# Designed miniproteins, single chains, part 4

Each design is a single chain, and the fold is of that chain. pLDDT is the mean over its residues in the fold that is shown.

## One batch from the design tools (miniprotein)

Design m116
Fold by ESMFold2-Fast:
Structure m116 (fold): chain A 111 residues (1-111)
Amino acid sequence: AGAAPVVTASATEIASGESVGVTVSQAGYYAVTVEVVEATTPVTVQLSKNGVALTDPTTLAAGELVGAGVELAAGDTVEVTATLTGPGEALLRVTASGDHGTGSVDVLVKG
């Protein structure tokens, strides 16, 4: 087995309406997806890179996902903005899949 890319998040917990930066250890083209693993309320999620939207804001329930293809250099970040539609919390899984394999991080969003 080859080494999978290490995927890191700038935070493991964010407040509703905030963004988390997701960084990859290896340069390449990645399919970056955000899955709502669990949520007390639907979450509006948007992916961006350097202020450029990769996806439209998308409202997701538990088990749903949104994603985009993006070229990343080592140390580049994809920003994930998550806004709860009501009070509560959601657990998001951010996954980057590319030629070097797949890595993921979990981020808790609190309202």
Scores: mean pLDDT 84

Design m117
Fold by ESMFold2-Fast:
Structure m117 (fold): chain A 61 residues (1-61)
Amino acid sequence: KTPALERIEEALRRGDVEELERILRELGFSDRVIADAVAVVKAKDPLLIEIAIADLREELG
């Protein structure tokens, strides 16, 4: 696991939209990917959050 992945997981679990957007933008993700991740946080669905974390682990881990 990278330190960036741990920060993303924590931001997703806490619902910290600002930190999530900042990290994903720093890592070079597109505005569309950032918007999709923010939508997952706003949905407040624990299952969607875990799926998003798993997808990001595949991309970054």
Scores: mean pLDDT 75

Design m118
Fold by ESMFold2-Fast:
Structure m118 (fold): chain A 66 residues (1-66)
Amino acid sequence: MEKARELTDKLVEALKQGDMETAEEHNKELSKVLQELRDEGRVEEADRLYRETQERVAKALEELKK
């Protein structure tokens, strides 16, 4: 759980800086962590973390438009 949230924090920060390459790297690592949770049968936790990530990314992109 903590690792997925740390990766989300780094992804959002990279997006705010306009560093798309770093953002893509963190997104790939996050996808691996979420897949590991699903493989362990923790599908609901993986889906919640993914939704949290998408919401935070959407908010960061919205803030950049202002």
Scores: mean pLDDT 79

Design m119
Fold by ESMFold2-Fast:
Structure m119 (fold): chain A 86 residues (1-86)
Amino acid sequence: MEEELEAIEKIIDYLEKHGKATIRQLVEETGLPREKVKALVQKLEDLGIITVEGDIDRDDAVVSLKPGVSKEEALEKVRVYLEATR
């Protein structure tokens, strides 16, 4: 639970610093298994925080922050979601 929030914060921080990332790059940054990273990416897309270009089942799918979403706004949406699901 705390580990999930930490992983999501790392993903959002990476995307804000670099603008975009592949699933492979997010796996390297978080240290999580690919399936866990894919699940988190899909959750963030469902929350309207990120966009995914390409096939998420492929390592070459490009993930980026949704235009107009700041790191602070993204993290707030994630915290509200995680508080509801704990």
Scores: mean pLDDT 77

Design m120
Fold by ESMFold2-Fast:
Structure m120 (fold): chain A 85 residues (1-85)
Amino acid sequence: PAVVTVTLEVPEEAAHAAAARLAAAAQSVGPGLLDFRVEVEGGRVTLTATVTAEGAEEAARTLREAADAAAAEYGGSAEVRVEPA
């Protein structure tokens, strides 16, 4: 397994909308997704997804697309990391 971590910094008023977008993207990963959680603290949204090792690159790409789209829409920044679990 691998862990994909998305950190998104957006205006606080957009944080819950951004979190919902990231959660939807994580759910769209499909059978490679083992578990995920989303945390919101002010304008900081963190999504942690546990994925199969084989699906890690595709999951990271999907989550990065969603995070970049949210950051562009709300005027924030996004970072995605992939680590072995």
Scores: mean pLDDT 83

Design m121
Fold by ESMFold2-Fast:
Structure m121 (fold): chain A 87 residues (1-87)
Amino acid sequence: MKENIEKEIKRLEELIKKDPTDAQAYLELGRLYFKLGKYEEAIKWYQKAIEIDPNNAEAYYNLGLAYRKLGKTEEADKWFKKAEEIK
């Protein structure tokens, strides 16, 4: 299971090297790091997705989930609200 996630991460990293403006690739990369329990790395990739597509409600929602996992409830609530406003 973890080996499969690591293979997907490598695939997405190669995709991003070819097209660094693919917001969806950064979103998927963040989601895979979230599944690995690497919430701070997930936040980094979700933030890159938002830099490219600031209207991506899913990226803001996933940012909120990652902050919640880190126990940062106020930060999480902020991002959940932002996701609702964009939807």
Scores: mean pLDDT 84

Design m122
Fold by ESMFold2-Fast:
Structure m122 (fold): chain A 69 residues (1-69)
Amino acid sequence: MTEEEKRRIGRLIDLAGTLSGSLEAVRRMRDLVEKGATIEELEEYVRALIDQMPPEYREEAKALFDELL
């Protein structure tokens, strides 16, 4: 795993915590990383969190997610 991949993973975990408002989402993503989850799998998890947000926040959340890619 490259340094850039590690930074992207860190940003994805931070975003998941922000979007969910829950340490559970952060811990789940960290566990997935330790179990060898791909960046694509982590991105899919964040997309699922965004899709569960109220419509008024989804566009802002998508913009934040796109900035990480």
Scores: mean pLDDT 77

Design m123
Fold by ESMFold2-Fast:
Structure m123 (fold): chain A 71 residues (1-71)
Amino acid sequence: KKEEISKKIEELSSKPETVLDVEALVLRLVEGKSYREIAEELGISEATVRRRVKRALELLGVSEEELKEII
């Protein structure tokens, strides 16, 4: 599970279409940063950060809760 998700994250990170979505997801779930902290660092709104995280989760086929239990 963890290996499969990590590999998929690497694949999405190599594509310009999805790299920003994966970056937001990693900052949120791996680095543990709040949506506000990520928004301030990236110079975007919290709504944009949340949207990118949601899209990354949809592409991975998992919920935020499920992914937190795996990592």
Scores: mean pLDDT 76

Design m124
Fold by ESMFold2-Fast:
Structure m124 (fold): chain A 61 residues (1-61)
Amino acid sequence: AFEELKAKAIELGREAMEKYAPKGSELDEKAKKIEHYAKLIATARNVEELEEALRKLLELL
């Protein structure tokens, strides 16, 4: 369950980083936030950490 959710969340983060890659200064802040939460997803140790990071990532999409 956790490992499956984490794998899917990591893939979502990767797709978000590709879609919102920085093209200029105004997009850089959003791209940096997406990268930050994608890293939090990758380093999540439990479901609670994973869900919080994923929720924050989804708020940016």
Scores: mean pLDDT 75

Design m125
Fold by ESMFold2-Fast:
Structure m125 (fold): chain A 61 residues (1-61)
Amino acid sequence: SSREEILKLIGEILRLIGEILDLERELEKETDPERIEKIEEEIRELEKRREELMEKLRKLK
């Protein structure tokens, strides 16, 4: 695989980490139980995507 493919994966992983951190900050300030559940579900889904990309990156070393 090319170095450009690796850099693209790193960029996507960093973007997902940033989105997770943004949602975690929102979760700290949220008091509505329904919104809390939705945010927690979104964080969980983003974490799964991050793990998949990290695994793919490990294989492309």
Scores: mean pLDDT 84

Design m126
Fold by ESMFold2-Fast:
Structure m126 (fold): chain A 70 residues (1-70)
Amino acid sequence: NDELLKELGRLLVEYLEALEAKDYKKANELFKKAMELAEQSEEAAEVLERFIRLLGKQDLEGALALAREV
């Protein structure tokens, strides 16, 4: 579902912005919402998994690019 993927991407962009602002409470809430969307769609779950992998590699630019693509 394109609308669900767009909402996921939006949440992930805001999550990265919250991390940069060191607003960990907001980042945690945004990530929780992203996980809830991923439970509703296998495609969203795959996007979130790829995003987490990029964060694990400290590839913030790649994570942002992925979030903006969906």
Scores: mean pLDDT 86

Design m127
Fold by ESMFold2-Fast:
Structure m127 (fold): chain A 59 residues (1-59)
Amino acid sequence: EKEVQEKLEFLSKIASPEDVKKTEEKVKEALKKGDIQKALEYVRETQAPATPETLETAL
């Protein structure tokens, strides 16, 4: 839960306000279900990796 909050704050600094808001809504829904891993995946997807899909997926 804390990790998700920290990653959301970092996202807010680098992504567009609209993208951040959409990601926050999805993260909140995932946290409400208790799926912390999914919440983290949503944050990572928004960052859009420039690498093959190695670290961007939940390994």
Scores: mean pLDDT 66

Design m128
Fold by ESMFold2-Fast:
Structure m128 (fold): chain A 54 residues (1-54)
Amino acid sequence: AEERKKRIEEIVKNGDKKASIDLADEEFGLREVIKQSTPEEQAAYEKAREEAAK
């Protein structure tokens, strides 16, 4: 579970918002994983996106 969260965070950090869109398109399972994840995992994903925007 945590491994998936960190992988998602790294992919988001490795690129900009466009990279995140490509990831989501590559596998909708990512979105499903996030929805089935704990609120903490979802918050970490959002935080990674905000850090990438800075």
Scores: mean pLDDT 60

Design m129
Fold by ESMFold2-Fast:
Structure m129 (fold): chain A 78 residues (1-78)
Amino acid sequence: MKEELREEARRLLEEHLRRVGAPPEQREEANRLLEQIERNADVPQLQALVRTLRELLERGASIDELIDVLRQFVELIR
């Protein structure tokens, strides 16, 4: 369901931020972008977000790449 996808996205983002040791400012930016996506995304968009976040985490993407991808998601949803 939609809430389960939101919870999974938040879990994946927090795990990624923890693994890369993200500075507070970048952690705040990533969480702000995720909140914007969660507010506007439908179920298929949330499924795509969860898939993308999992892929980024699995390959150890940088915090800069993570934030850029989240920004792209915000633009696609708008």
Scores: mean pLDDT 85

Design m130
Fold by ESMFold2-Fast:
Structure m130 (fold): chain A 66 residues (1-66)
Amino acid sequence: SAAAREAVFAEVPLALGLALAGIAETIEDLRERAELLRRAAELAEPADPALAEELRRRAEELEAEA
């Protein structure tokens, strides 16, 4: 069904977003880490808006320190 395809399309971006957030934690450069977290938030937004908001908040904190 169309709904099942939409769910798969939301799950794939969410999985990529979680992977990027994990990679961001290994980046020492605060600006690069913040950029990856913002990208992760964009990917997570359709499936998990609360996670996306948390990732954006972390990125903003890192940008303030950079």
Scores: mean pLDDT 76

Design m131
Fold by ESMFold2-Fast:
Structure m131 (fold): chain A 80 residues (1-80)
Amino acid sequence: MLLSVEPTVPPVYAPGDKVEEYEKRIAEDPNDAKAWRDLGGAYYELKKYGEAEKAYLKALNLDPNDLQARANLLATNKKT
């Protein structure tokens, strides 16, 4: 048990797979601010900056103190 090959399994995810996952969560709970923030991040990775902006705005509407969503929205607005 001395082997240290670090099994940092990067979650191999296509950004589109994450969009579907977060859209499902939002369909179950449209007031989940974290799911909206994560959806925005997935759209950002897809370079769908307009969709990312809308998702981050929704997250901030639900939780205006989410500093991560605010930072991500500002980054997205610079692209749109």
Scores: mean pLDDT 73

Design m132
Fold by ESMFold2-Fast:
Structure m132 (fold): chain A 58 residues (1-58)
Amino acid sequence: SVRARVEAARAALREAMERLKTAEGKELTREIGRVLRAIGDLVQAGIESGDMSLASTA
Protein backbone atom coordinates (compact mmCIF):
# COMPACT_ATOMS: atom_id res chain seq x y z
CA SER A 1 0.00 0.00 0.00
CA VAL A 2 1.03 3.63 -0.48
CA ARG A 3 0.85 4.21 3.28
CA ALA A 4 3.37 1.39 3.84
CA ARG A 5 5.76 2.99 1.31
CA VAL A 6 5.53 6.38 3.06
CA GLU A 7 6.18 4.69 6.44
CA ALA A 8 9.16 2.79 5.00
CA ALA A 9 10.60 5.97 3.43
CA ARG A 10 10.30 7.87 6.73
CA ALA A 11 11.97 5.00 8.61
CA ALA A 12 14.82 4.90 6.06
CA LEU A 13 15.34 8.66 6.41
CA ARG A 14 15.49 8.39 10.22
CA GLU A 15 18.03 5.53 9.96
CA ALA A 16 20.18 7.54 7.53
CA MET A 17 20.12 10.61 9.80
CA GLU A 18 21.11 8.47 12.81
CA ARG A 19 24.09 7.05 10.87
CA LEU A 20 25.06 10.56 9.78
CA LYS A 21 25.40 11.66 13.45
CA THR A 22 28.13 9.04 14.09
CA ALA A 23 29.92 9.25 10.72
CA GLU A 24 33.35 10.89 10.26
CA GLY A 25 35.69 11.64 7.35
CA LYS A 26 34.96 9.64 4.18
CA GLU A 27 31.99 7.96 5.90
CA LEU A 28 30.36 11.37 6.39
CA THR A 29 30.22 11.94 2.60
CA ARG A 30 28.72 8.46 2.06
CA GLU A 31 26.06 8.98 4.75
CA ILE A 32 25.14 12.41 3.31
CA GLY A 33 24.49 10.64 0.00
CA ARG A 34 22.34 8.10 1.87
CA VAL A 35 20.25 10.91 3.43
CA LEU A 36 19.76 12.60 0.03
CA ARG A 37 18.54 9.30 -1.48
CA ALA A 38 16.14 8.77 1.44
CA ILE A 39 14.73 12.29 0.91
CA GLY A 40 14.20 11.46 -2.79
CA ASP A 41 12.39 8.23 -1.87
CA LEU A 42 10.14 10.11 0.57
CA VAL A 43 9.27 12.72 -2.10
CA GLN A 44 8.45 9.92 -4.58
CA ALA A 45 6.22 8.19 -2.00
CA GLY A 46 4.45 11.51 -1.34
CA ILE A 47 3.72 11.95 -5.06
CA GLU A 48 2.32 8.39 -5.24
CA SER A 49 0.10 9.02 -2.17
CA GLY A 50 -1.18 12.39 -3.43
CA ASP A 51 -1.69 11.71 -7.18
CA MET A 52 -2.63 15.42 -7.60
CA SER A 53 0.90 16.40 -8.74
CA LEU A 54 0.76 13.80 -11.51
CA ALA A 55 -2.73 14.97 -12.60
CA SER A 56 -1.52 18.61 -12.85
CA THR A 57 1.20 17.60 -15.38
CA ALA A 58 -1.23 15.87 -17.77
Scores: mean pLDDT 69

Design m133
Fold by ESMFold2-Fast:
Structure m133 (fold): chain A 58 residues (1-58)
Amino acid sequence: MDENIEIVGELIASGKEAAGLKPVKIESKEEAIKELEELAPYMSEESLKSGIEQINSL
């Protein structure tokens, strides 16, 4: 498991909690991207794009 994926997973979990959604454990880049996409209605387009690019750069 990549340490950076766990950090990104925690940030996504915090975003989900703020949006009133249940956080899930993230173990891969693909899972992190999927969870970020589920947050798309609760965040700006630029934040979503930036998040996906950051995950892909890991």
Scores: mean pLDDT 73

Design m134
Fold by ESMFold2-Fast:
Structure m134 (fold): chain A 58 residues (1-58)
Amino acid sequence: SSMEEEAKRILEKAKEAFEKGNRVAVERALQELKEMAPYLPEEVAKELIEELEKLLSE
């Protein structure tokens, strides 16, 4: 779905930002994915959110 593709794009950009030291961008992406979660397949939402939370936890 277009929403799923957008959510994956958000994760990809957040990973790039994290490698550049931009933690604020990762936090913003996490908030955005949590807002999108009700509109995504549950397993997809869980995986994407857990990936971002892992980055913020080191």
Scores: mean pLDDT 84

Design m135
Fold by ESMFold2-Fast:
Structure m135 (fold): chain A 84 residues (1-84)
Amino acid sequence: MMEPASEEELARLDRLAAETRALIAEARRHTTDPAALAQLDAQEATVDALVAAVRRHRTRELADEAIAVLESQAASLRAFLAAR
């Protein structure tokens, strides 16, 4: 049985989504390559889709999955920015 997402989990998701979007915006400032920009657009669309899915269904399982994906994306973006 799916448990509802807690207020704390939803707040964590919102903070992580905002952090990931900020990292995407920073990455966009460091590239003019259309392929790289398309990849960043795809990443932002993934963030938006995950947040929308969690907000629609409000299940702990979806919130946990979304948080894990966003943490992975944020880590990759930080590594990308650190290498520049």
Scores: mean pLDDT 83

Design m136
Fold by ESMFold2-Fast:
Formats: sequence, C-alpha cells, structure tokens
Structure m136 (fold): chain A 84 residues (1-84)
Amino acid sequence: NKELIEKIRELTKDSKRKEEIEELLKELEKDPKNEEAWVELARLLAEDNQLEEAIKVLELAIEAYPDMEGVKAYLEKLKKLLKS
C-alpha cells in the first residue's frame, strides 16, 4: 500500500492539482479500496492532460486490488479516450 502510494506520488509529481491529488492519496492510504477516490484521482489527472498517467495509476490500482469493478470500468473509458 505505502509503496503503491509513493509510486503514484512520483508519477503525478508534475501535476498542477498537487494539493487535491495529495488529499486523495492520503484517503487511499487509509482506505485503498475506495473506488470513488481512485476514479476522482484519475479524473483530475486526465483533466490536467495527464491521460497516460491516469491510465497507469488505475492499472496499478487494479493490479493491487483486482475486485474494484467501478475502477475497471473507468479505466476502460480512459483507454478509449487515448485511442481517439
């Protein structure tokens, strides 16, 4: 968990939404299966033109916690946006 969050922090270090991302990362450290927090994190990254990073974050989340169906659905939406 802590290693996952640190890896995500490094991946998102250049984001303009640093404070919002850090708040979500703190929430995810406390509750790593909070699907709403994962989706919100990816949404903020995608809005900041970090779509590839958003996809990578959700891929790492699903690798660690494979039963998050809402996160999987959002990941597929982001992958579709990347292809267009």
Scores: mean pLDDT 83

Design m137
Fold by ESMFold2-Fast:
Structure m137 (fold): chain A 92 residues (1-92)
Amino acid sequence: GDAARDLAIRLAELAVEDGGTVEVRVEGGTVEVTLRGLSPTALTAAVLMAIGAQLDGVEVEVRLEGDTLHVTLRGLSREQARAAAREMRALA
């Protein structure tokens, strides 16, 4: 049940460690994460991490616009989504 939350936090940690920025939007049980300013290596790692989670059954959608990565996570409870967003914002 925690796989989507764990993915969101790992993506935020990766972005912050790489010197990028993390923006988080919550809408019900959906968490939208926008990652900016990542190196090509960190961006590739983030995309592969999200694809790996998707193959393991996590409801995740990835969209790349230039060097900005949009990750949409679904299937969380409203409480889980808010908790994940709070933790991600604390890292940024």
Scores: mean pLDDT 82

Design m138
Fold by ESMFold2-Fast:
Structure m138 (fold): chain A 70 residues (1-70)
Amino acid sequence: SLEEELRKEEEEKRRELAREVAERTRKRAKEAAEEKLKQGDELGASTAMLAELARGVDELLERLKREEAE
């Protein structure tokens, strides 16, 4: 039915947005870690990577809360 097709399209959009956040988070984490590693700062690289991953988690959680608020 049309309702089922619209539901699938909405789910696909949500999955696409989740993938976009994940891809963006992974890229930022890698770039932050690589920058610190170039400076010889292994501890700083780990910390920067974890900080970007935490930011990505917060972004995903905030988005999920907004979707459930309806």
Scores: mean pLDDT 80

Design m139
Fold by ESMFold2-Fast:
Structure m139 (fold): chain A 66 residues (1-66)
Amino acid sequence: MQELLAEAMTLANRAVKVAGGTHPDAQKALESAAEAFRLYMQGDLEQARKAAEEAIEAAKKALEEA
């Protein structure tokens, strides 16, 4: 779980840097990564995993557009 969260945050930050902070998918990746971390801290591991996977997918879309 911690590794998945780290990957989601790393990819989201990379997407923002490469595609730009105003890119819709880059913003979605950041928001989803932040939500995943918050859910993990609250102990909602299933929702945290889903949010992290959504963040990774959004980040990949932003990076492909760049």
Scores: mean pLDDT 81

Design m140
Fold by ESMFold2-Fast:
Structure m140 (fold): chain A 100 residues (1-100)
Amino acid sequence: SMEELAEEAIRIARRAIEEGKRALEKAMEALKKAPKELIPEAVGAALRAVGAIVGGELAIRLAREAKSEEQARRALRIARDALRDAKEALELAEEVLKRV
């Protein structure tokens, strides 16, 4: 149903925001410690983490405003994309920190 899709989108989006915030903290640590050669990778991780947080917030808004299953499915897709970005941002930040 539309309601179930919207609730799932909000659950995933909240997780994306939480994981994105943790990824951003890790990316900022990576940026502080990174040698000059790894600064672009640390910046990339931080920007992706911000994208995950923003995407999660957008998905929550779209899910709450959804008036059809198609709109709720769009919110769910955005939430899932945001969660993937959060996980990738964390992996990128951890990879930089391994090379410090």
Scores: mean pLDDT 92

Design m141
Fold by ESMFold2-Fast:
Structure m141 (fold): chain A 82 residues (1-82)
Amino acid sequence: SEYEKKLQELLEKLRAEHKEEIERLREKIREELEKLKKELEELLKAGKITEEEAKKKLNEKELELGVEEGMKLIELSISYLG
C-alpha cells in the first residue's frame, strides 16, 4: 500500500528529527555535568569544599538538568501530537 509506505517514511523522518534534538540536549547535559564534576574535583583538592557539599551540588545540578530534559520531551510530544 502506497499509504502505508508514505506513513512509514513520515514516521521515520519525525523520529530522526526528534532523536537528533533529544541527543543534542542529552549531549549538552553530559557536558555541563562533566564540567561541574571537574570544577568540584578541583575545589575538593584545594580543600575549599567538603565531599558532602560536592555531592549536594552535583545532585542539585542533575535534578535541574533532568527537569530541563523532561520539559523538552513534553514540549516535543505536544508539538508532535497537537
Scores: mean pLDDT 75

Design m142
Fold by ESMFold2-Fast:
Structure m142 (fold): chain A 55 residues (1-55)
Amino acid sequence: PGGEEARRRAEELARRAGLSPEEARRTGQGAMDAGKLAGLSDEQAVELAERSLRA
């Protein structure tokens, strides 16, 4: 499903940013939860995660 795929993408972005697997999973979940509260699409939630991980 799209939501799970988006969460996994956010998790992968977090791993690329140098977070541990556990931290990356929490980041992915947090982005999806925040996106739902804000009425964002799954894609927008992933973008939010990417911005939060800014280098």
Scores: mean pLDDT 77

Design m143
Fold by ESMFold2-Fast:
Formats: sequence, structure tokens, C-alpha cells
Structure m143 (fold): chain A 55 residues (1-55)
Amino acid sequence: SMAQIQEQIDTLQGQLADLEAQVEALRDSDPALAAQLQRGVDLIRAQLAQLQAQA
């Protein structure tokens, strides 16, 4: 349903914001972990693009 898709989009947007904040916080102190989390950010962005394409 459209409501279910919107709920998934909202959840992923929240997760994206949290991961982006963690990447920023870890950039200088733990660049290896920051890079790993950045891959997670890229994956969530790809999932969001797919869900939004179903609009």
C-alpha cells in the first residue's frame, strides 16, 4: 500500500540522518568506521530512491 511505502521512506530517512551524523562524528577519530558507515548511507540512499520511484 502507499501508506506502507511512505512509512518505509520515513523510517529510512530517519536512519539516514542518524548514520550521516555518526559519519561526521567519526570522520577524524575513526576514519575506517566512518567509511564503513558511509557505505551504509549509500545503501539507504539507493533504497530510498527505489521506494520514491514507486511514488
Scores: mean pLDDT 85

Design m144
Fold by ESMFold2-Fast:
Structure m144 (fold): chain A 60 residues (1-60)
Amino acid sequence: GRKFSREEVATVLAELGASPDLILEVYARLPEYSTIEEIEAVMRELGLSEKTIRAVREKL
């Protein structure tokens, strides 16, 4: 599948109204490029809701 930059993930989280602190935590845990499954795993580990994780997946 396609890989996404951590900048793309940070932008989508910002568009969804995530806090700056949460965006920085996700950004810090992601390598430069990640699969959608790797991005979802990081978000789940950080305690984001399944609704938010789904919204990120749909925008990526």
Scores: mean pLDDT 84

Design m145
Fold by ESMFold2-Fast:
Structure m145 (fold): chain A 81 residues (1-81)
Amino acid sequence: SMEDAEKALELLEKAGVRAVTVLHDEELVQLISEASKAIKEGNYEEAIRLLEEALERAKKAGDEVLVELLEQALEYVKRAK
């Protein structure tokens, strides 16, 4: 639904801020930005792929807050599909 997509975008805005301000990880910022663009375009399959890649990167970085934000965003994108 559009509501689920909007919720995912809100969570990704928070995730993106954290990737910039806490992790200083340019690749993670890019993955989150590309996932947000895919959601806005209705490309939910691409958004899921990008978010799974971002989630793996966040897990390797050990940032539990970012992992939680990305996991929640991924669930909302899967519901929107």
Scores: mean pLDDT 89

Design m146
Fold by ESMFold2-Fast:
Structure m146 (fold): chain A 86 residues (1-86)
Amino acid sequence: MAEEAGEKAAEAGRLVAKALFEKGDAARGAGVALLGIGASFGLRTRPEEKEGAIQAAEAILEIAKEEGNKEAAEKAEEAIELARKV
């Protein structure tokens, strides 16, 4: 489950970052890409960093909702749910 949570967090971050880059918001795109990397690594490799990784995934979810990116929001929600089960 930790691997699946990490993969979904990475996908959510990638989708939001891509959409932000495509609309010319490179600074927010880069920030979201880093959040996705951090959430993925924290959820997959470091149980002690789980809460921080969940917070990063929650930040991606909020940005996805603000941008109307339903696919990214769904993946971020799934990542958070799976992470809380581990």
Scores: mean pLDDT 77

Design m147
Fold by ESMFold2-Fast:
Structure m147 (fold): chain A 71 residues (1-71)
Amino acid sequence: MSPEELREFIEKAVEEAKKAKEIASKTDLSEEEKKALEEMTKAIEEAKKLAEEGKYEEAKKLLEESLAKLK
């Protein structure tokens, strides 16, 4: 994956996280589901920092692992 492709992937993941937070505030989620959303948000923020440092492969891995846990 190119740096530009990964940047686009991270931007879309951030948008998905924002939508998930809005949905979570309006729905009766379990404690486990709320924890999963918090973990995903934290991983996305860490991935953004890794991408800014040029560590795109590590950023992608964190995002993929976090998104997989939600599905």
Scores: mean pLDDT 71

Design m148
Fold by ESMFold2-Fast:
Structure m148 (fold): chain A 78 residues (1-78)
Amino acid sequence: EAGDHLVRGAQAFAEGNYEEAVKHFERAIELDPTLSSAYVMLGEAYLKLGDKEKAKEYFQKALEINPNNTRAKELLEK
């Protein structure tokens, strides 16, 4: 279930395991590519890993899916 991977990814992120978080968020997107929140979380995980370019790409993807995603807008404005 996509939601299960989203929750597990968020837990890994909270624990500082950003590589594990990326894997779960990627799986969530595979199962449900309309989850704008999963793209935002994946972007934030890439920011923690130091990959600003991948992070921006995922924030842009989140906005393509949901143009009103406030978190994605905030993160792209940096």
Scores: mean pLDDT 81

Design m149
Fold by ESMFold2-Fast:
Structure m149 (fold): chain A 71 residues (1-71)
Amino acid sequence: MEEAEEEARRVLEEARQRVRELMAELNRYVKENSSLSVDEVSELSRETAERMRRILEEGRRRARELLEEAE
């Protein structure tokens, strides 16, 4: 049972890492493309935030499934 908790934690850590990578990519892209309009930056930020939210939701769902399967 403890093993399922460790695996769930790892899944959440992986989701957080993916979120950090997406944020870094967005920041890098915006910095390299300084000609982007405010509207374009806002849309990219919104799309990235939605993707980060989905990654975290999937990570949480996966962690919950692992804990439920262990019990």
Scores: mean pLDDT 79

Design m150
Fold by ESMFold2-Fast:
Structure m150 (fold): chain A 67 residues (1-67)
Amino acid sequence: SDAERLARLREDAAATLAYLREHYDPAVAAAVRALLEGLLAKHADDPELAAVLEETLAELRAIEAAH
């Protein structure tokens, strides 16, 4: 279901952000940001998916700003 896909995406996003917080690499962070921005542009008409992507992107930007 879409809810199960969103839950998996949230878990994957949380794991990626946790890794970046402990092992910051600006090239990896930039690649993840580009992927998230591309996904958000493609799925702008899916409000639930867009919300997860926007939340993840905001957290990623906060990690980048701390470094």
Scores: mean pLDDT 85

Design m151
Fold by ESMFold2-Fast:
Structure m151 (fold): chain A 79 residues (1-79)
Amino acid sequence: GEAALEAAREAGAALAEAEARLAAGDKSAAASYAGAAVAVIGAGIEAARQGVPAEEIAEAARAGGSERGARAARAAASK
């Protein structure tokens, strides 16, 4: 589903932003990172339920800017 892929991309972008904040020493971003990681996993599961291939879901998260998000989405979507 298109909406599920957009959700994966947006979650990947949120995760990338939280990663950048943590890398800059902003430890208060830990909660944002956790929330974004959960969003990536949830988007991956939902897209997989809609029949979207795991690799396409991973590519959507990567397009958001997070390689960690891409790996998490692929793992969540894979059996």
Scores: mean pLDDT 84

Design m152
Fold by ESMFold2-Fast:
Structure m152 (fold): chain A 80 residues (1-80)
Amino acid sequence: MEEVQKLLLEAAKLMKEAEETIEKYKNKKIEELLKKIKELVSEYYDLEINGELTEEKAKELKEELKKLMEELKKEIEKAK
């Protein structure tokens, strides 16, 4: 639980950096990755609020979020 919350906070910081990068450098790939990350974060909270968040599902979402965050960081570096 706490580890996932920390990851979600890191995702929020990265999403802000991505939005700032899009403001300076119009980049469709960053926009697509940002949208996917927002969708995953939304899915996580929806499942948590509805009591549908299983340990297995939480692990799947965490791994997918990590992969997208790494890809987004790479695209932000390329856009600089």
Scores: mean pLDDT 80

Design m153
Fold by ESMFold2-Fast:
Structure m153 (fold): chain A 60 residues (1-60)
Amino acid sequence: MAEEARKLIDKAVQYLNEGKYEEALEWARKALELARESGDPTLVRQAELIIEEAEKKLKE
């Protein structure tokens, strides 16, 4: 589960770097779900930060 969450976080970061904020948000939300299931607080925090960044970019 933690390894799967990390892969989704990496995918979300790739979409953020490409300016594809809607896709980044979608993948980051999936990563957050898996991170919560894994019980890894670091992965949860990383996914939450990506969601916040993507949402901020979509509003600007």
Scores: mean pLDDT 83

